# Designed miniproteins, single chains, continued (2), part 49

Each design is a single chain, and the fold is of that chain. pLDDT is the mean over its residues in the fold that is shown.

## One batch from the design tools (miniprotein)

Design m5776
Fold by ESMFold2-Fast:
Structure m5776 (fold): chain A 83 residues (1-83)
Amino acid sequence: MEEIRKAGQELIDAVEAGNREAAMAATDKLAELIKKSKDPRELAIYSTATVIRLVGISLEADEETRQTALDAARKILKAANEA
């Protein structure tokens, strides 16, 4: 859980900074953590991880799409931490 949360935050930070290289690295790390997870708790975190990956891809998107994805990712990440 903590590893996925950290990778998710790294992705959000990288997208906000416009750092494509860092965003791609965080996306790759997040994908590997999802593949290795066997914890049923990851079902709640899986959606968070998926949205954060979409934020990484949104580096190619217009600003409105990017901001919408970032807001959604932050809300889901916060909910996952509170659940």
Scores: mean pLDDT 64

Design m5777
Fold by ESMFold2-Fast:
Formats: C-alpha cells, structure tokens, sequence
Structure m5777 (fold): chain A 61 residues (1-61)
C-alpha cells in the first residue's frame, strides 16, 4: 500500500490528468468537493476513497 505522502502525490497527479481534459464544470466541482472532504476528514481511508472516485471520473471522461 502507498504511504500517505505517496497517496496524496497520486491524487495530485490524477487531478492534473483530469483538469487537462475538457471536463465540465460539474466534474471539476465534484473533484474539488472530494478533495475538500478528504482534507477535512484527514484520514488514510478518506484519501483512498477520494483517489478511487477521481480515478472513476477520469475513466468516464
């Protein structure tokens, strides 16, 4: 399993990939909400859930 630092780096990379695509404002807002919720919870589990959801969104756009 990745370390917390590695997990956050992976999330940052996925966000860069998503924002490079012609994504809708709604998708960008969803990603921003996921990251904000992850930061508020400040848990490894929350970071894993955010990464999984962002990966799902990236595959669908």
Amino acid sequence: MPSPVELLQEIARLREELYALPASEEVKEEVDRLVEEMEKQATYEAALRAKERIEELLREV
Scores: mean pLDDT 74

Design m5778
Fold by ESMFold2-Fast:
Structure m5778 (fold): chain A 65 residues (1-65)
Amino acid sequence: VTIITGSLIEISSLAFEEGASVKVKFEGNKITITLEGASPELVERVKKIAEELSKKSGLEVEVKV
């Protein structure tokens, strides 16, 4: 639980710093993160965080732009 919360806060902070919008949806064992107005560099960073979160939590994490 703490790891999931920390990762989502990190993603939100990075997006807000760039002026991008973040939407997070939980559906069973899946987390969907939607980014709007994000740079390609931010998208790549968020994908890396999402992959690590998926590996540690066992949840499916999807990033959309």
Scores: mean pLDDT 79

Design m5779
Fold by ESMFold2-Fast:
Structure m5779 (fold): chain A 70 residues (1-70)
Amino acid sequence: MKVDFSSFSKELGREYVLEISEITLERMLAYVKYKAGELSEEEYEKIIKELEEREEEIEKKFLEKNEKLK
């Protein structure tokens, strides 16, 4: 699910953006390593799956925090 972080408080929104930015950076680094031949296709797929799971956990965590702050 795409999270509309603009509905968050400024503080919560900043924390959310920072955590999602970390996932985005890791995704980019994995892609660069894969294209450089440092990661196999299987290793790359595993990393992307782990990052997808972490992103989902972050989204759930911040949605729960936002609901509690209402």
Scores: mean pLDDT 77

Design m5780
Fold by ESMFold2-Fast:
Structure m5780 (fold): chain A 132 residues (1-132)
Amino acid sequence: SIQQQKRRDQLLQEAEAYREEVGKKALELLGEALELLNKAKEKIEEEDKSTVPLVDEAIDHLNSAARRVKEGDLAGAAYHVASARDLLDKAAEKNEKTKEILEEAARLVDEALRILTDGIATVQSLIDEALS
């Protein structure tokens, strides 16, 4: 029982360390996307103010995602990142002058979503192995 408990504890510690690494990588990508979106918002406001609410809502979702990552809620973070991605696609279709910046931000958001989704699956696999 002691050897089984030690193996379980090691796998759970590995799962937690991996979750923290995933979170760190996601936060770096979300931060870069937020910087690009704030720059895009300034340009959009000059050209087409009707697109600004979509960018603002995307920024709000990415900030919520960052908060969820810091809380260890990778699934909640992934939900907010996916929501932001849909809003960025709609915003990019409205304004050709900011489309390139919005598509660049969307690529960073897609990479963050991939890292979170793959990370959730890997963490769950480690937990399942620990409980076996």
Scores: mean pLDDT 86

Design m5781
Fold by ESMFold2-Fast:
Structure m5781 (fold): chain A 82 residues (1-82)
Amino acid sequence: APPFPAFSREQYIAFYERLLALARARGASPEVIALIEEALALAKDPSVSVLEVEEAFNARYLTLSEAQQAELGALLREVLAA
């Protein structure tokens, strides 16, 4: 588990930037990459709250296939372990 109960905007931006770089390096599915790009764009928008970024990410995650959810889960685990 991450050491924080919630991420700051700066932490979300850094997290999604690392996640996107890893996803691209591993040749992740276009749907997974698009989800991460969308979350990063929202995190960089100062008019969008960090709670809205998290809610948007979770809503999009639930639309992914089981295989895409497993792929994103593996990427998340790797980024959080670093």
Scores: mean pLDDT 81

Design m5782
Fold by ESMFold2-Fast:
Structure m5782 (fold): chain A 74 residues (1-74)
Amino acid sequence: MVMIPRGSITIREIDGLPVITAVRPGTPAQQLQVGDIITAIGSTQITSVDQARAILYSGPAGTPVPLTVQRDPS
């Protein structure tokens, strides 16, 4: 689990999965990598990209958000 400030990552849908495609330099989000798949946000298990977007893009920028990710190279 990694705590990131809201707005420090970009996600896109790749094969129906919420994949990190950009990480803002100089933030705690640098612990994440491009290609990481988001599996949970806080206590919420992520089952769709729309769910991940709704949580990550709601609320004020800079708010700390706990992410759980998987690093599986396709």
Scores: mean pLDDT 75

Design m5783
Fold by ESMFold2-Fast:
Structure m5783 (fold): chain A 90 residues (1-90)
Amino acid sequence: LVEEARRLAEELAEAVRAGDLEAAERADEELMRKLKELIEEGREAEALRLMAEAVERVAEAALAAGLISEEELEAARAYAEELRRKAEEL
């Protein structure tokens, strides 16, 4: 489950970098499904850490593809840090 979520985050970032919005949407939906499964199993801290990793990777890919601004990347990184902080408090 964790390894699947990590691979999906990688796939999502690759799709975003390539500008393949259909592939990105499919990977995002599947990733969200896996993260929900982790939460339902009581593994919320792991789900939050994986979400933080995905947010950061996707934002970096989106910036590289010219889809977002540097300010949006900074906001995404701040959100990822917030998710990691919440995971540590669990």
Scores: mean pLDDT 84

Design m5784
Fold by ESMFold2-Fast:
Structure m5784 (fold): chain A 118 residues (1-118)
Amino acid sequence: KKGEEALVKGDYDAAIKAFEEELQKDPNNAKAYFNLGRAYLKKGDYDKAIEYFEKAISLLPEDSPEYAEALVNLGRAYLKKGDYEKAIEYFEKALSIVPDHPAAIRLLEEAKEKLKKK
């Protein structure tokens, strides 16, 4: 709760500390890794965001909605890095699990448009 409240307030350093404390209690907490990825994504540390989203994915069932959400955020991190081809791949994987995911649909269109311009 403390970590999620800090994320909502934009206090990303407090959020990171709280989720790291959750991982001290449960090192297999996929939600804590996912939220660390979100905090680093908001801070603009896209490489750390990718690392934590990949860790969350490794702990989640491949057909779960949470797995699809981690794929969307992994795609978002690659989009921010300018790796449009990888972003497209992850958004398409997320849509294969949740075909009507609004963020994945929107971000896939954005990534495809950016790829066409280069």
Scores: mean pLDDT 87

Design m5785
Fold by ESMFold2-Fast:
Formats: C-alpha cells, sequence, structure tokens
Structure m5785 (fold): chain A 77 residues (1-77)
C-alpha cells in the first residue's frame, strides 16, 4: 500500500508539471510558482506519511495533489 501511494504521488506530480508546462503562457510567474510549491508540498507530505505508515494522511495528500492536476486538465474548472 505504501509503495503504491508513493508511485501514484510521483505520477501525479509529473502529470501536474507536464500540464503546468502546457499552460504556462496563460499564468503569471507568481501563479506558476505558487502552484508548483503547493504541488511539491503535497507530494512531500504523501511520501512522508506513507513512509510513516499514516496511510489516511498520505491518501489525503495524494488526493489533493491529484485534484490540482485535474484542475489544470479542465477548461479552468
Amino acid sequence: EEKKIIEEAEKAVKEFEERMELGADNLSPEAIEKNREEAKKLYEQAVKYAKEGNLKKAKEALEKLKKMADGLAGVGA
């Protein structure tokens, strides 16, 4: 379970970074920095909690990271 959460978090942050690159021209430098910093924090939290065996908090951080990636994939919804 811990390994799966870490693998999913790695995929989610890579997907977020890819989508940020595609949308960079539509965002201010400040917005780009803020979003990337938040995604990095969520990734670090998911990995940390997964390694500590706190699967509930690890899944919460992973879910938030996935929602950020999904937000960049939509029509700005």
Scores: mean pLDDT 74

Design m5786
Fold by ESMFold2-Fast:
Structure m5786 (fold): chain A 67 residues (1-67)
Amino acid sequence: IQVGDTVSLVKDGATLGTGTITAISGNTVTVSNLTSASGAAIAASATVTYTAALSVGGTNVLVVTSI
């Protein structure tokens, strides 16, 4: 993965939305511009947690975004 790559947010085997990687620091990946699969911004659901599994140079990195 690299800065500028698009990632998919997946829950229970379904793609809920996409985002763009804006920063990588060690084993931490920052994702922004989160957009739902319907094209709406992912911002309004205080109880929704998204988990993305990412690979960096063969090392798995877990990113969790709560909105």
Scores: mean pLDDT 52

Design m5787
Fold by ESMFold2-Fast:
Structure m5787 (fold): chain A 58 residues (1-58)
Amino acid sequence: AAALEKARELAKKLIEINGLDISIEEIAKVLSKLFGISEEDALKAAEEAKEEALEKKK
């Protein structure tokens, strides 16, 4: 869904701005509130974004 895609993009931007030290729970809270997605979907989007950032980190 479009909301889930936007949630993933925002999660990536939050990690970029705050660095990898930002908690998955903090990201998920923002995503859930802004996009109206479930806490489970928000946590998954936050985890996927952080995992992708860690894997691509040089």
Scores: mean pLDDT 77

Design m5788
Fold by ESMFold2-Fast:
Structure m5788 (fold): chain A 64 residues (1-64)
Amino acid sequence: MKYRVTIVPGQSMTETIEKAEKLGGKVLREWSSNLTRGFIAELPEKAVEELKKDPRVASVGEVK
């Protein structure tokens, strides 16, 4: 399923993407704005759970 992963301000998006890919995820889109930074990825359930626990991740939400 597709998920929106938002990065905590000041944290590395590159390192978070690398972690997601190592967990079997596939990054579909990245964004960076003055308000938020993050990415949309196809993630297995295991990757979603690990990213939710990551202090670099502000939120993980399913894209409907």
Scores: mean pLDDT 81

Design m5789
Fold by ESMFold2-Fast:
Structure m5789 (fold): chain A 93 residues (1-93)
Amino acid sequence: MNGIKADALDLVGRVLEDMGQRREAAESYLAAGKYYLQDGEPEKAVEAFERAIELDPDSPLTPEAYRLLAQAYEKLGEHDKAEEWRKKADEVA
């Protein structure tokens, strides 16, 4: 439950992305998404996790990002999408 931390990490991710630091940007967006989930903002968490996956799909953090994205979709009541992302996490872990 820390929206200020989530927003700060999202901003850091955007700056790093603009600098071409795709891997570091992905890590910052992943952290932002985790804080958005804790703060009860699953829509923002989905956006942050999808951005992290897009920037560094081959990252060792990608299976964690897929699991967290599934958790965010569960909180949105999107159970079918949550199941799809959980399966993707299992496939790449």
Scores: mean pLDDT 83

Design m5790
Fold by ESMFold2-Fast:
Structure m5790 (fold): chain A 79 residues (1-79)
Amino acid sequence: SKEEALKYLREALEAVRAGDFDKAIENLQKAVEIAEKHGDSKAAGAAYRALGALITAYENGDVDGMIKALEEAIKELEK
């Protein structure tokens, strides 16, 4: 559900803030999986874009970019 996708996105954001990037990626992958399983194209799209942005920021050591990607996805789904 949208609520479950939001839960995983918020857990990913907390993981980034704690410096646990592996946990952040894992939770974001779970957000994608749950959204796709429920046919929520908006949640799946937001989570996929956040995952791509997070991985790019992670490869560049850009923690602020990781946080921004997750905050934007959360904000999109809180509508």
Scores: mean pLDDT 83

Design m5791
Fold by ESMFold2-Fast:
Parts: structure tokens; C-alpha cells; sequence
Structure m5791 (fold): chain A 69 residues (1-69)
């Protein structure tokens, strides 16, 4: 369901913000994005909607990381 996709992405952002470096943060976000795409596909969520949520999650990560810098 769409809520599960959001949960995966929110958890990914939280972990990425806590990551020790940018490379690890990128790995965490990529993993979360792939999990979101796979879950969305299995649940019949359009790829465009999953992509929009991924873009929103990346933007949230960037904002939170900037606030901590």
C-alpha cells in the first residue's frame, strides 16, 4: 500500500541523516528507493507516484542534512 511505501522512505531518510558519511547515506537512500519501487510494483502503485515519493524523501533528506551542517 502507499502508506508502506512512505514508511520505507521515511525510515531510509532517518537512517541516511544519521549515516557517518555521504557515501553511506547514498547507499541507504538507494536501498530504500529500490525497496519502495518493489513494494509499489507488488501493490499496484503507479511508478510515477512512487517516483514522486522518492523525490520528496530525497528533498527531505537534503533539508535535514543542511540543518545539521
Amino acid sequence: ALEEVRRILEEGVREAVAAPDEAEAERILARAANEAINLGRAAGVPLAEVARLIAEAVRRYERLRAERA
Scores: mean pLDDT 84

Design m5792
Fold by ESMFold2-Fast:
Structure m5792 (fold): chain A 67 residues (1-67)
Amino acid sequence: LQSQGPLVKQIQQLLVNAGYKIAVDGILGPATRSALITLGADTDGDGLVGPQEQARLEQIFGVQLVA
């Protein structure tokens, strides 16, 4: 369970800014996963965030993610 907490928090902050009601806690939990699936950023539905999902989020939000 190695996740980059700062990257996850950055993603959660983008989701909150987009209107999703989730906690910014740096944990890739069910609420964050559901938001990513709904947004179309997690294409396999298992809630993993890798370089492809990061690029997808950058495309959707028009930003550069820095972790």
Scores: mean pLDDT 68

Design m5793
Fold by ESMFold2-Fast:
Structure m5793 (fold): chain A 72 residues (1-72)
Amino acid sequence: MDYEKEVKKYEEEIKKDPNNVDAWINLGRAYLKLKRYDEAIEAYQKAIALDPTNLAARSLLEYAKILKEKEE
């Protein structure tokens, strides 16, 4: 799948509605597939800031941090 197209899709959704938590989570997921871990971490942090109760976003944030550490 073309993860760069997914990034652009979710960036467009966020521009229309910056409070769309699912769009931030999906953007982070697309960045993880591209190995763009810092951008994935930022996207998940935005999702958590909008909805601190979102356990999926918190789990994905920790996962992204672990993957970044392995990309030494």
Scores: mean pLDDT 84

Design m5794
Fold by ESMFold2-Fast:
Structure m5794 (fold): chain A 70 residues (1-70)
Amino acid sequence: MLEKLKEEYEKEQLEKIRNDPSLSEEEIKKEEERIKNLPYSVFIDEAVKKGKVSKQQYEELKKEYEKKLK
């Protein structure tokens, strides 16, 4: 679940930067690296904020996040 939220968020962000005509290939690659290195809390917070997850799913995502920190 957590990995899926990460992939969905990364896909949306990468689509935005790849469609920016002002960015060079090198600049796009740097932005891709930045997006891929975002902390898992960002993806969990976005899912909760948008109401895409239930209370049960939120608790599961929180446990996955805490497990990833160790």
Scores: mean pLDDT 72

Design m5795
Fold by ESMFold2-Fast:
Structure m5795 (fold): chain A 63 residues (1-63)
Amino acid sequence: EEEEVLPLIGQLFDPDPAVRVAAAEKLGEIGHPLAVFPLRVAANTDPDPEVREAARRALEKIG
C-alpha cells in the first residue's frame, strides 16, 4: 500500500546512511512501483556505496 511505502521513501533520504540502507531493503521487499524512481536516484547519487548497493539490489528485486 502507498501509506507503507511513502515513509520508507522519505527514509531513503535520511541523514543517517544506516537508515537509508534499511529503507532501501524494505522497499525492495515490498516491491511497490512508486519506489522505483527514488531507488534509482539513490543507486546513482547517494554518497555512501553501501546505500547505492542496497538500492541497486532493491531495484533487482522489484524488477
Scores: mean pLDDT 82

Design m5796
Fold by ESMFold2-Fast:
Structure m5796 (fold): chain A 103 residues (1-103)
Amino acid sequence: MKVSFIIPVYNASKTLPKTLESLDKVNEKDKLTVIIVDDGSTDNTKKIAEEYKKKSNLNIEIIDAGKVGIGKAVEIGKEKAEGIIVVTPADAVVSEDSVSKLL
C-alpha cells in the first residue's frame, strides 16, 4: 500500500526544511509520496521544495496552487494522492517509522 503526505505551504521557508528532513529519514520511502502544495508563497519556500526534490530520494511532487487558501490547497493535493492520505503541516516533524505504522 502507498502513503501520500500532503503538505500545504505558504511562506514556510523557516520550517519546511526540518519537515522535509524528517520525511527523508522515514523507513519505507518507496511507498511514500510527498505532495507539496504551494499556496502562492513569496519567500524561498518553493525554491527550498525544488532543491529538496533534487537532493532527496523521496518521491516529491510540487504543485503551484496560487492563492486559494489551505483548504483548497489540500483538495488539490488529494487529486495527486494515492493510498493512505496524511495531511501534514509545514512545521511538522515526522517519526522514522511513521509510514511503517500506517501500513
Scores: mean pLDDT 79

Design m5797
Fold by ESMFold2-Fast:
Structure m5797 (fold): chain A 65 residues (1-65)
Amino acid sequence: MSKADKLVEEGEIAIANGDVETGKKLFDEAVDILKKEGKTKKAEEVKKKMEDWIKNAKRDQELLR
């Protein structure tokens, strides 16, 4: 896997474990790497994936706090 792909995986795991803040940071790093690699379309896809993951986790935390 590329470094960006690994950061996305780590970000997903962090969000799944309830650490949304760490997950956001990892996804942002992945997006930055993809942009630097010229993979702007994949960076947009990763950003949308992050938003979906965060929305789901945030909803669950707001209901269960």
Scores: mean pLDDT 77

Design m5798
Fold by ESMFold2-Fast:
Structure m5798 (fold): chain A 69 residues (1-69)
Amino acid sequence: SFESELLEKIAEAVQLLVDAGLPEEAFELWEETTEKVSEALEKGDLKKAKEIVEEAVERAKELVRKARE
């Protein structure tokens, strides 16, 4: 389902942060992203839900990049 696909992408971003040694950032990303996605889905805004997940994935990648500097 669409929701399962979004949750899978969030879980993947969280795993990237955990693997990079950023468990606090991983927890924060999960909490903030799932809250925002739930709100968007409650409003029926599927496009916004997808954008929120895509932004979270990019943020996770940026945090991993900085941690490896």
Scores: mean pLDDT 84

Design m5799
Fold by ESMFold2-Fast:
Structure m5799 (fold): chain A 68 residues (1-68)
Amino acid sequence: GAAADLEAARAFLASIPGVTAERVGDDTIVARGDLPVERMIGIALRLIGDFPNLEVRVEGDTITVRAK
């Protein structure tokens, strides 16, 4: 379900060196990393592929993951 997918996405993001990931409310994960933009985009594309039921957005140093 969406809650299990969110926790899996959070755990994946938190496993990446230089990335902090936190749960904001019941349906949202916010991750921040001081990484090159190409690396952040690569992380977001991996999330889109692995979690098709989650919405992923990249803005600067921030990746936002939300339950659909």
Scores: mean pLDDT 81

Design m5801
Fold by ESMFold2-Fast:
Structure m5801 (fold): chain A 59 residues (1-59)
Amino acid sequence: LLEEAERLEREGEEAFRAGDLERAAQLYTKASELYEKAGDLKKAANARAAAQLARELHA
C-alpha cells in the first residue's frame, strides 16, 4: 500500500509538471486513498490537497 501510494504520488507530480492536471488529480486522489489505508494520514492529506489544487487549476 505505502509503496504503491508513493509511486502514484510520483506519477501525479510528473503529470502536474507536464500540465496534465486531470491526470494529476486522478493520481493524487488514488495516492491519498492508499496513504489513508496505510495509516499515513499526513501524506494522505498532502496528496488530497494536491489533487484539489490540480482540479481547481483544470476547472
Scores: mean pLDDT 83

Design m5802
Fold by ESMFold2-Fast:
Structure m5802 (fold): chain A 68 residues (1-68)
Amino acid sequence: EREARLRELLRRAREAVEAGDAETAVELLQKAYDVSLDPEVRELIARAAEAARAGDFETAARLVEEAL
């Protein structure tokens, strides 16, 4: 349910990061952050969003994968 939705958002965010689409990646990561209840996962998502905004797609992809 919520966890399945979180995983779907993170997978889509990973696809956006791999495509170099920072705007879509950040939007999806913000949604993932809002549905996550785990502080560790939320921290990874927040860091991934910051990396995507900075254009560091390699770091963003690694952090999203770690959050999955």
Scores: mean pLDDT 81

Design m5803
Fold by ESMFold2-Fast:
Structure m5803 (fold): chain A 63 residues (1-63)
Amino acid sequence: SEEEELARAAIEATLAERGATLSEEELEALVAWTLGWRRGLKLPAEMLPPLARLFVDTHLTYR
């Protein structure tokens, strides 16, 4: 979906900025989490990139 592609792109961009790499499994999990939170909170699609950045930073800090 367009939203899934947007979330994935934002996650990948954030990882590149941090110089970090995730497994395909971890990447898919973060995409699913970002979409789930956006859907649960009924946030507009333009909130996907900031949510993705937050979740990447959280994952990298506490893994």
Scores: mean pLDDT 81

Design m5804
Fold by ESMFold2-Fast:
Structure m5804 (fold): chain A 82 residues (1-82)
Amino acid sequence: AEEHAERGWRLMLEGRYEEAAREFERAIELDPNYWRAWALLGLAYVRLGRHAEAVRYFRKALELDPNAAAEIEALGAELLAA
């Protein structure tokens, strides 16, 4: 699960958002409780302009870990800085 999330993050930094989304979906298939993969999938969907789907995925991440909000903000800031 974590390997797919790491690969997806590299793809995000390269601007390859559709491929990144597939890697995050794979991570979720392997571990549906991996809140970080749900959060990263949300970020990929934001970059793809699919905001309704992004909101749904962020909500899932927050349901799994209510403290995820700070890390989602940090990941988004890191992606913006890249």
Scores: mean pLDDT 80

Design m5805
Fold by ESMFold2-Fast:
Structure m5805 (fold): chain A 67 residues (1-67)
Amino acid sequence: LSEEQREKALEEAKRMLQNVKDAGLGDNPVALAVARRDTIEYLKEKFGLSEEEAEEIVEEALKELGL
C-alpha cells in the first residue's frame, strides 16, 4: 500500500464504522462485529489488502472513533 492509499482506506473504514455509532449501535457487540467484518471485507476487495492489513486499519479506525 502507498501512504495515500492507506490514509484513504482508514478514512473509508472510519466512515463505515461511524455509521454504526451514528445509528446508536456503537455499544451493540453484534452490530460492531458485523460492521467490523463487513469493513474488513470491503477494504480487502477495494484496496487489495490482506486480511491482516485490513484488520490493522479497522482496529486503528475503531480506536480513533472510541469504539
Scores: mean pLDDT 82

Design m5807
Fold by ESMFold2-Fast:
Order: sequence, then C-alpha cells, then structure tokens
Structure m5807 (fold): chain A 84 residues (1-84)
Amino acid sequence: GVRDAFVDAGFSDDVADAMADAVRRMGVRPTDDQIRGIRRAGRYYLNGDVDRAYDLLTRAIGPDAAQAVMDAIQGAIYDQNQRS
C-alpha cells in the first residue's frame, strides 16, 4: 500500500504513516502504477531533489494530494527536530 511505498523509499515508519494519512484524507485510492510513482517521488525527496519529488507526486496523485503529502513530510520533520 501507500505506507509501504514510503517505507520502501526510505522514510521512517512515523513519517510514512503521516504521508499515507495525508493521501487517505485527500480521498485518493492509488493504483499500482500510482504507488510506484509515489515510491519514486519519495526517493527523489530523500536525495534532496524536492522539486522533482513534487512533480512526480503531482503526476501520480494530483496537485492537491501531492501538496498534502509534502506538508505531512515537513510537519513530521519539524516534530522530529523539536524532539531532538
């Protein structure tokens, strides 16, 4: 599923849960091809290519859901930094 795609990309369980929740709240039920796109986008994000990651997410799940996922990543990183 979506959560496993984010874990496979290299995100922690907590961050992957937040991203998967964002996709679910946007009402997206991604196909296997869209899940592959999500996994690829996640790898670009972790390599520091945020613009490419956003473009790939937008292609896979649309701009609104892509923005929700990006916001979820930023929120999870912020929470991690506050606890560090």
Scores: mean pLDDT 80

Design m5808
Fold by ESMFold2-Fast:
Structure m5808 (fold): chain A 73 residues (1-73)
Amino acid sequence: SRYAERVRELKTEEKREEIREKVRHAAKANPEMGLTEEDIEKMVETALKTSGIGLAAALEEAGLDTSAVREAI
């Protein structure tokens, strides 16, 4: 059903925005990392593909301290 496909797309976009906000928050907390918007988008995509552990894994892969992120959330 095309309708089910659109619902999945909308939910994916909502999750992408939520993850993007969390990643941007982490980037602002760690400005010394020099993260670009491109880096943030890569982390968001990685987090979406690794559901369940995606955000922490994406941040660790980018070299960010996940402890600081967990405290900020």
Scores: mean pLDDT 64

Design m5809
Fold by ESMFold2-Fast:
Formats: sequence, C-alpha cells, structure tokens
Structure m5809 (fold): chain A 88 residues (1-88)
Amino acid sequence: NAEEEFEKGKEYAQEGKYEEAIKAYEKAIELDPNYVEAYLNLGHLYEELGKYGKAVEAYEKAAKLEPDNEEIKYLLEVMKELAKEKEK
C-alpha cells in the first residue's frame, strides 16, 4: 500500500539509493495522491540531487494539499529561488 512504498522510499534514501527512493515515493503518491509526506520526501530528494525545479513541483503539490502549512510554504519559496539560480 502507499505507506509500505513510502517506507521503502525512506529506506532507499537512507542507503543513498536515490533513484529507487524516488520510484518508491512516486508509487506511494500513485496509490495515495493526497500523501503530503510522500511529496515532501520526494521534494527533499530532488533538492539533494540539485533538481530544484522537480523539488518545486513536489512542494507545490504538498502546499496545495495543506495551504495553511507555513513550513511547506517556506520550503516552496526556498526551492523556487534555488530553481532560478540552477536547474539540472
């Protein structure tokens, strides 16, 4: 289920297997499109990889699901600034 795929993503990320982690988080989102934490972890992974535009996309989804969450708004703003400076 979505929670199992999310947990796999966390384990892969911890092991530095970022491509596998991304696929696991994407599968979690496919199973539960409202899984805010999966979007946040996907965004964090893209940030680690320097793919700031993809991080923005993930955080935008999280922000849309939780529009009153100031922490998500802050992350989105930071990633938008980074995406202007460098895109990979």
Scores: mean pLDDT 84

Design m5810
Fold by ESMFold2-Fast:
Structure m5810 (fold): chain A 57 residues (1-57)
Amino acid sequence: MEEAKLALEKAKEAMELGEYELAAVILENHLKAYPNSPLREEIEKLLEEAKKKAEEQ
């Protein structure tokens, strides 16, 4: 599996479990390692969602 897809799947899994902070960390780490990721826009959108939901914890 491509690194970007793996990061998205792990983050989505964490979000399904209510682990929004973990999801945000996974996505931020991916963007730091791969700033020009082909799924950057999707990752950034999911990261924003995870951060917003984490604030509700």
Scores: mean pLDDT 79

Design m5811
Fold by ESMFold2-Fast:
Structure m5811 (fold): chain A 62 residues (1-62)
Amino acid sequence: PQRIADQMGLDLDRLQRAIDDLRSGRSVSDVARRYGTRIAGLAALLLGLSTQPVIDMRRQQD
């Protein structure tokens, strides 16, 4: 349980940074390039932004 909580803490820190970058005017694509498409997509969803750029990037990488 403690190890899981520690790992979740690291993921939450990355998510918070992605949210802050989006709030500062960074594009979803730039945030995805920096933190990864999953974190950027989740941050965009939490802010009510379109996740389409993240979905398109994931499609191209598949």
Scores: mean pLDDT 67

Design m5812
Fold by ESMFold2-Fast:
Structure m5812 (fold): chain A 59 residues (1-59)
Amino acid sequence: MVEELKKKAVEAAEQGDLGKAHEYLAELARLTMTRGDGVYVPSKVTVDAANEWEAAREK
């Protein structure tokens, strides 16, 4: 589930749909918060998704 949202966010950003990319990233953040131990470190998946999204914005 989290992995799918990461892929969708990157794909939306690459296609120029920044609104959709932002929405998927917000859902990803909500899902990681429900794990209860997010105060330590955000999951690597969430960090990677943010970095990949920034790279996709380079166009």
Scores: mean pLDDT 64

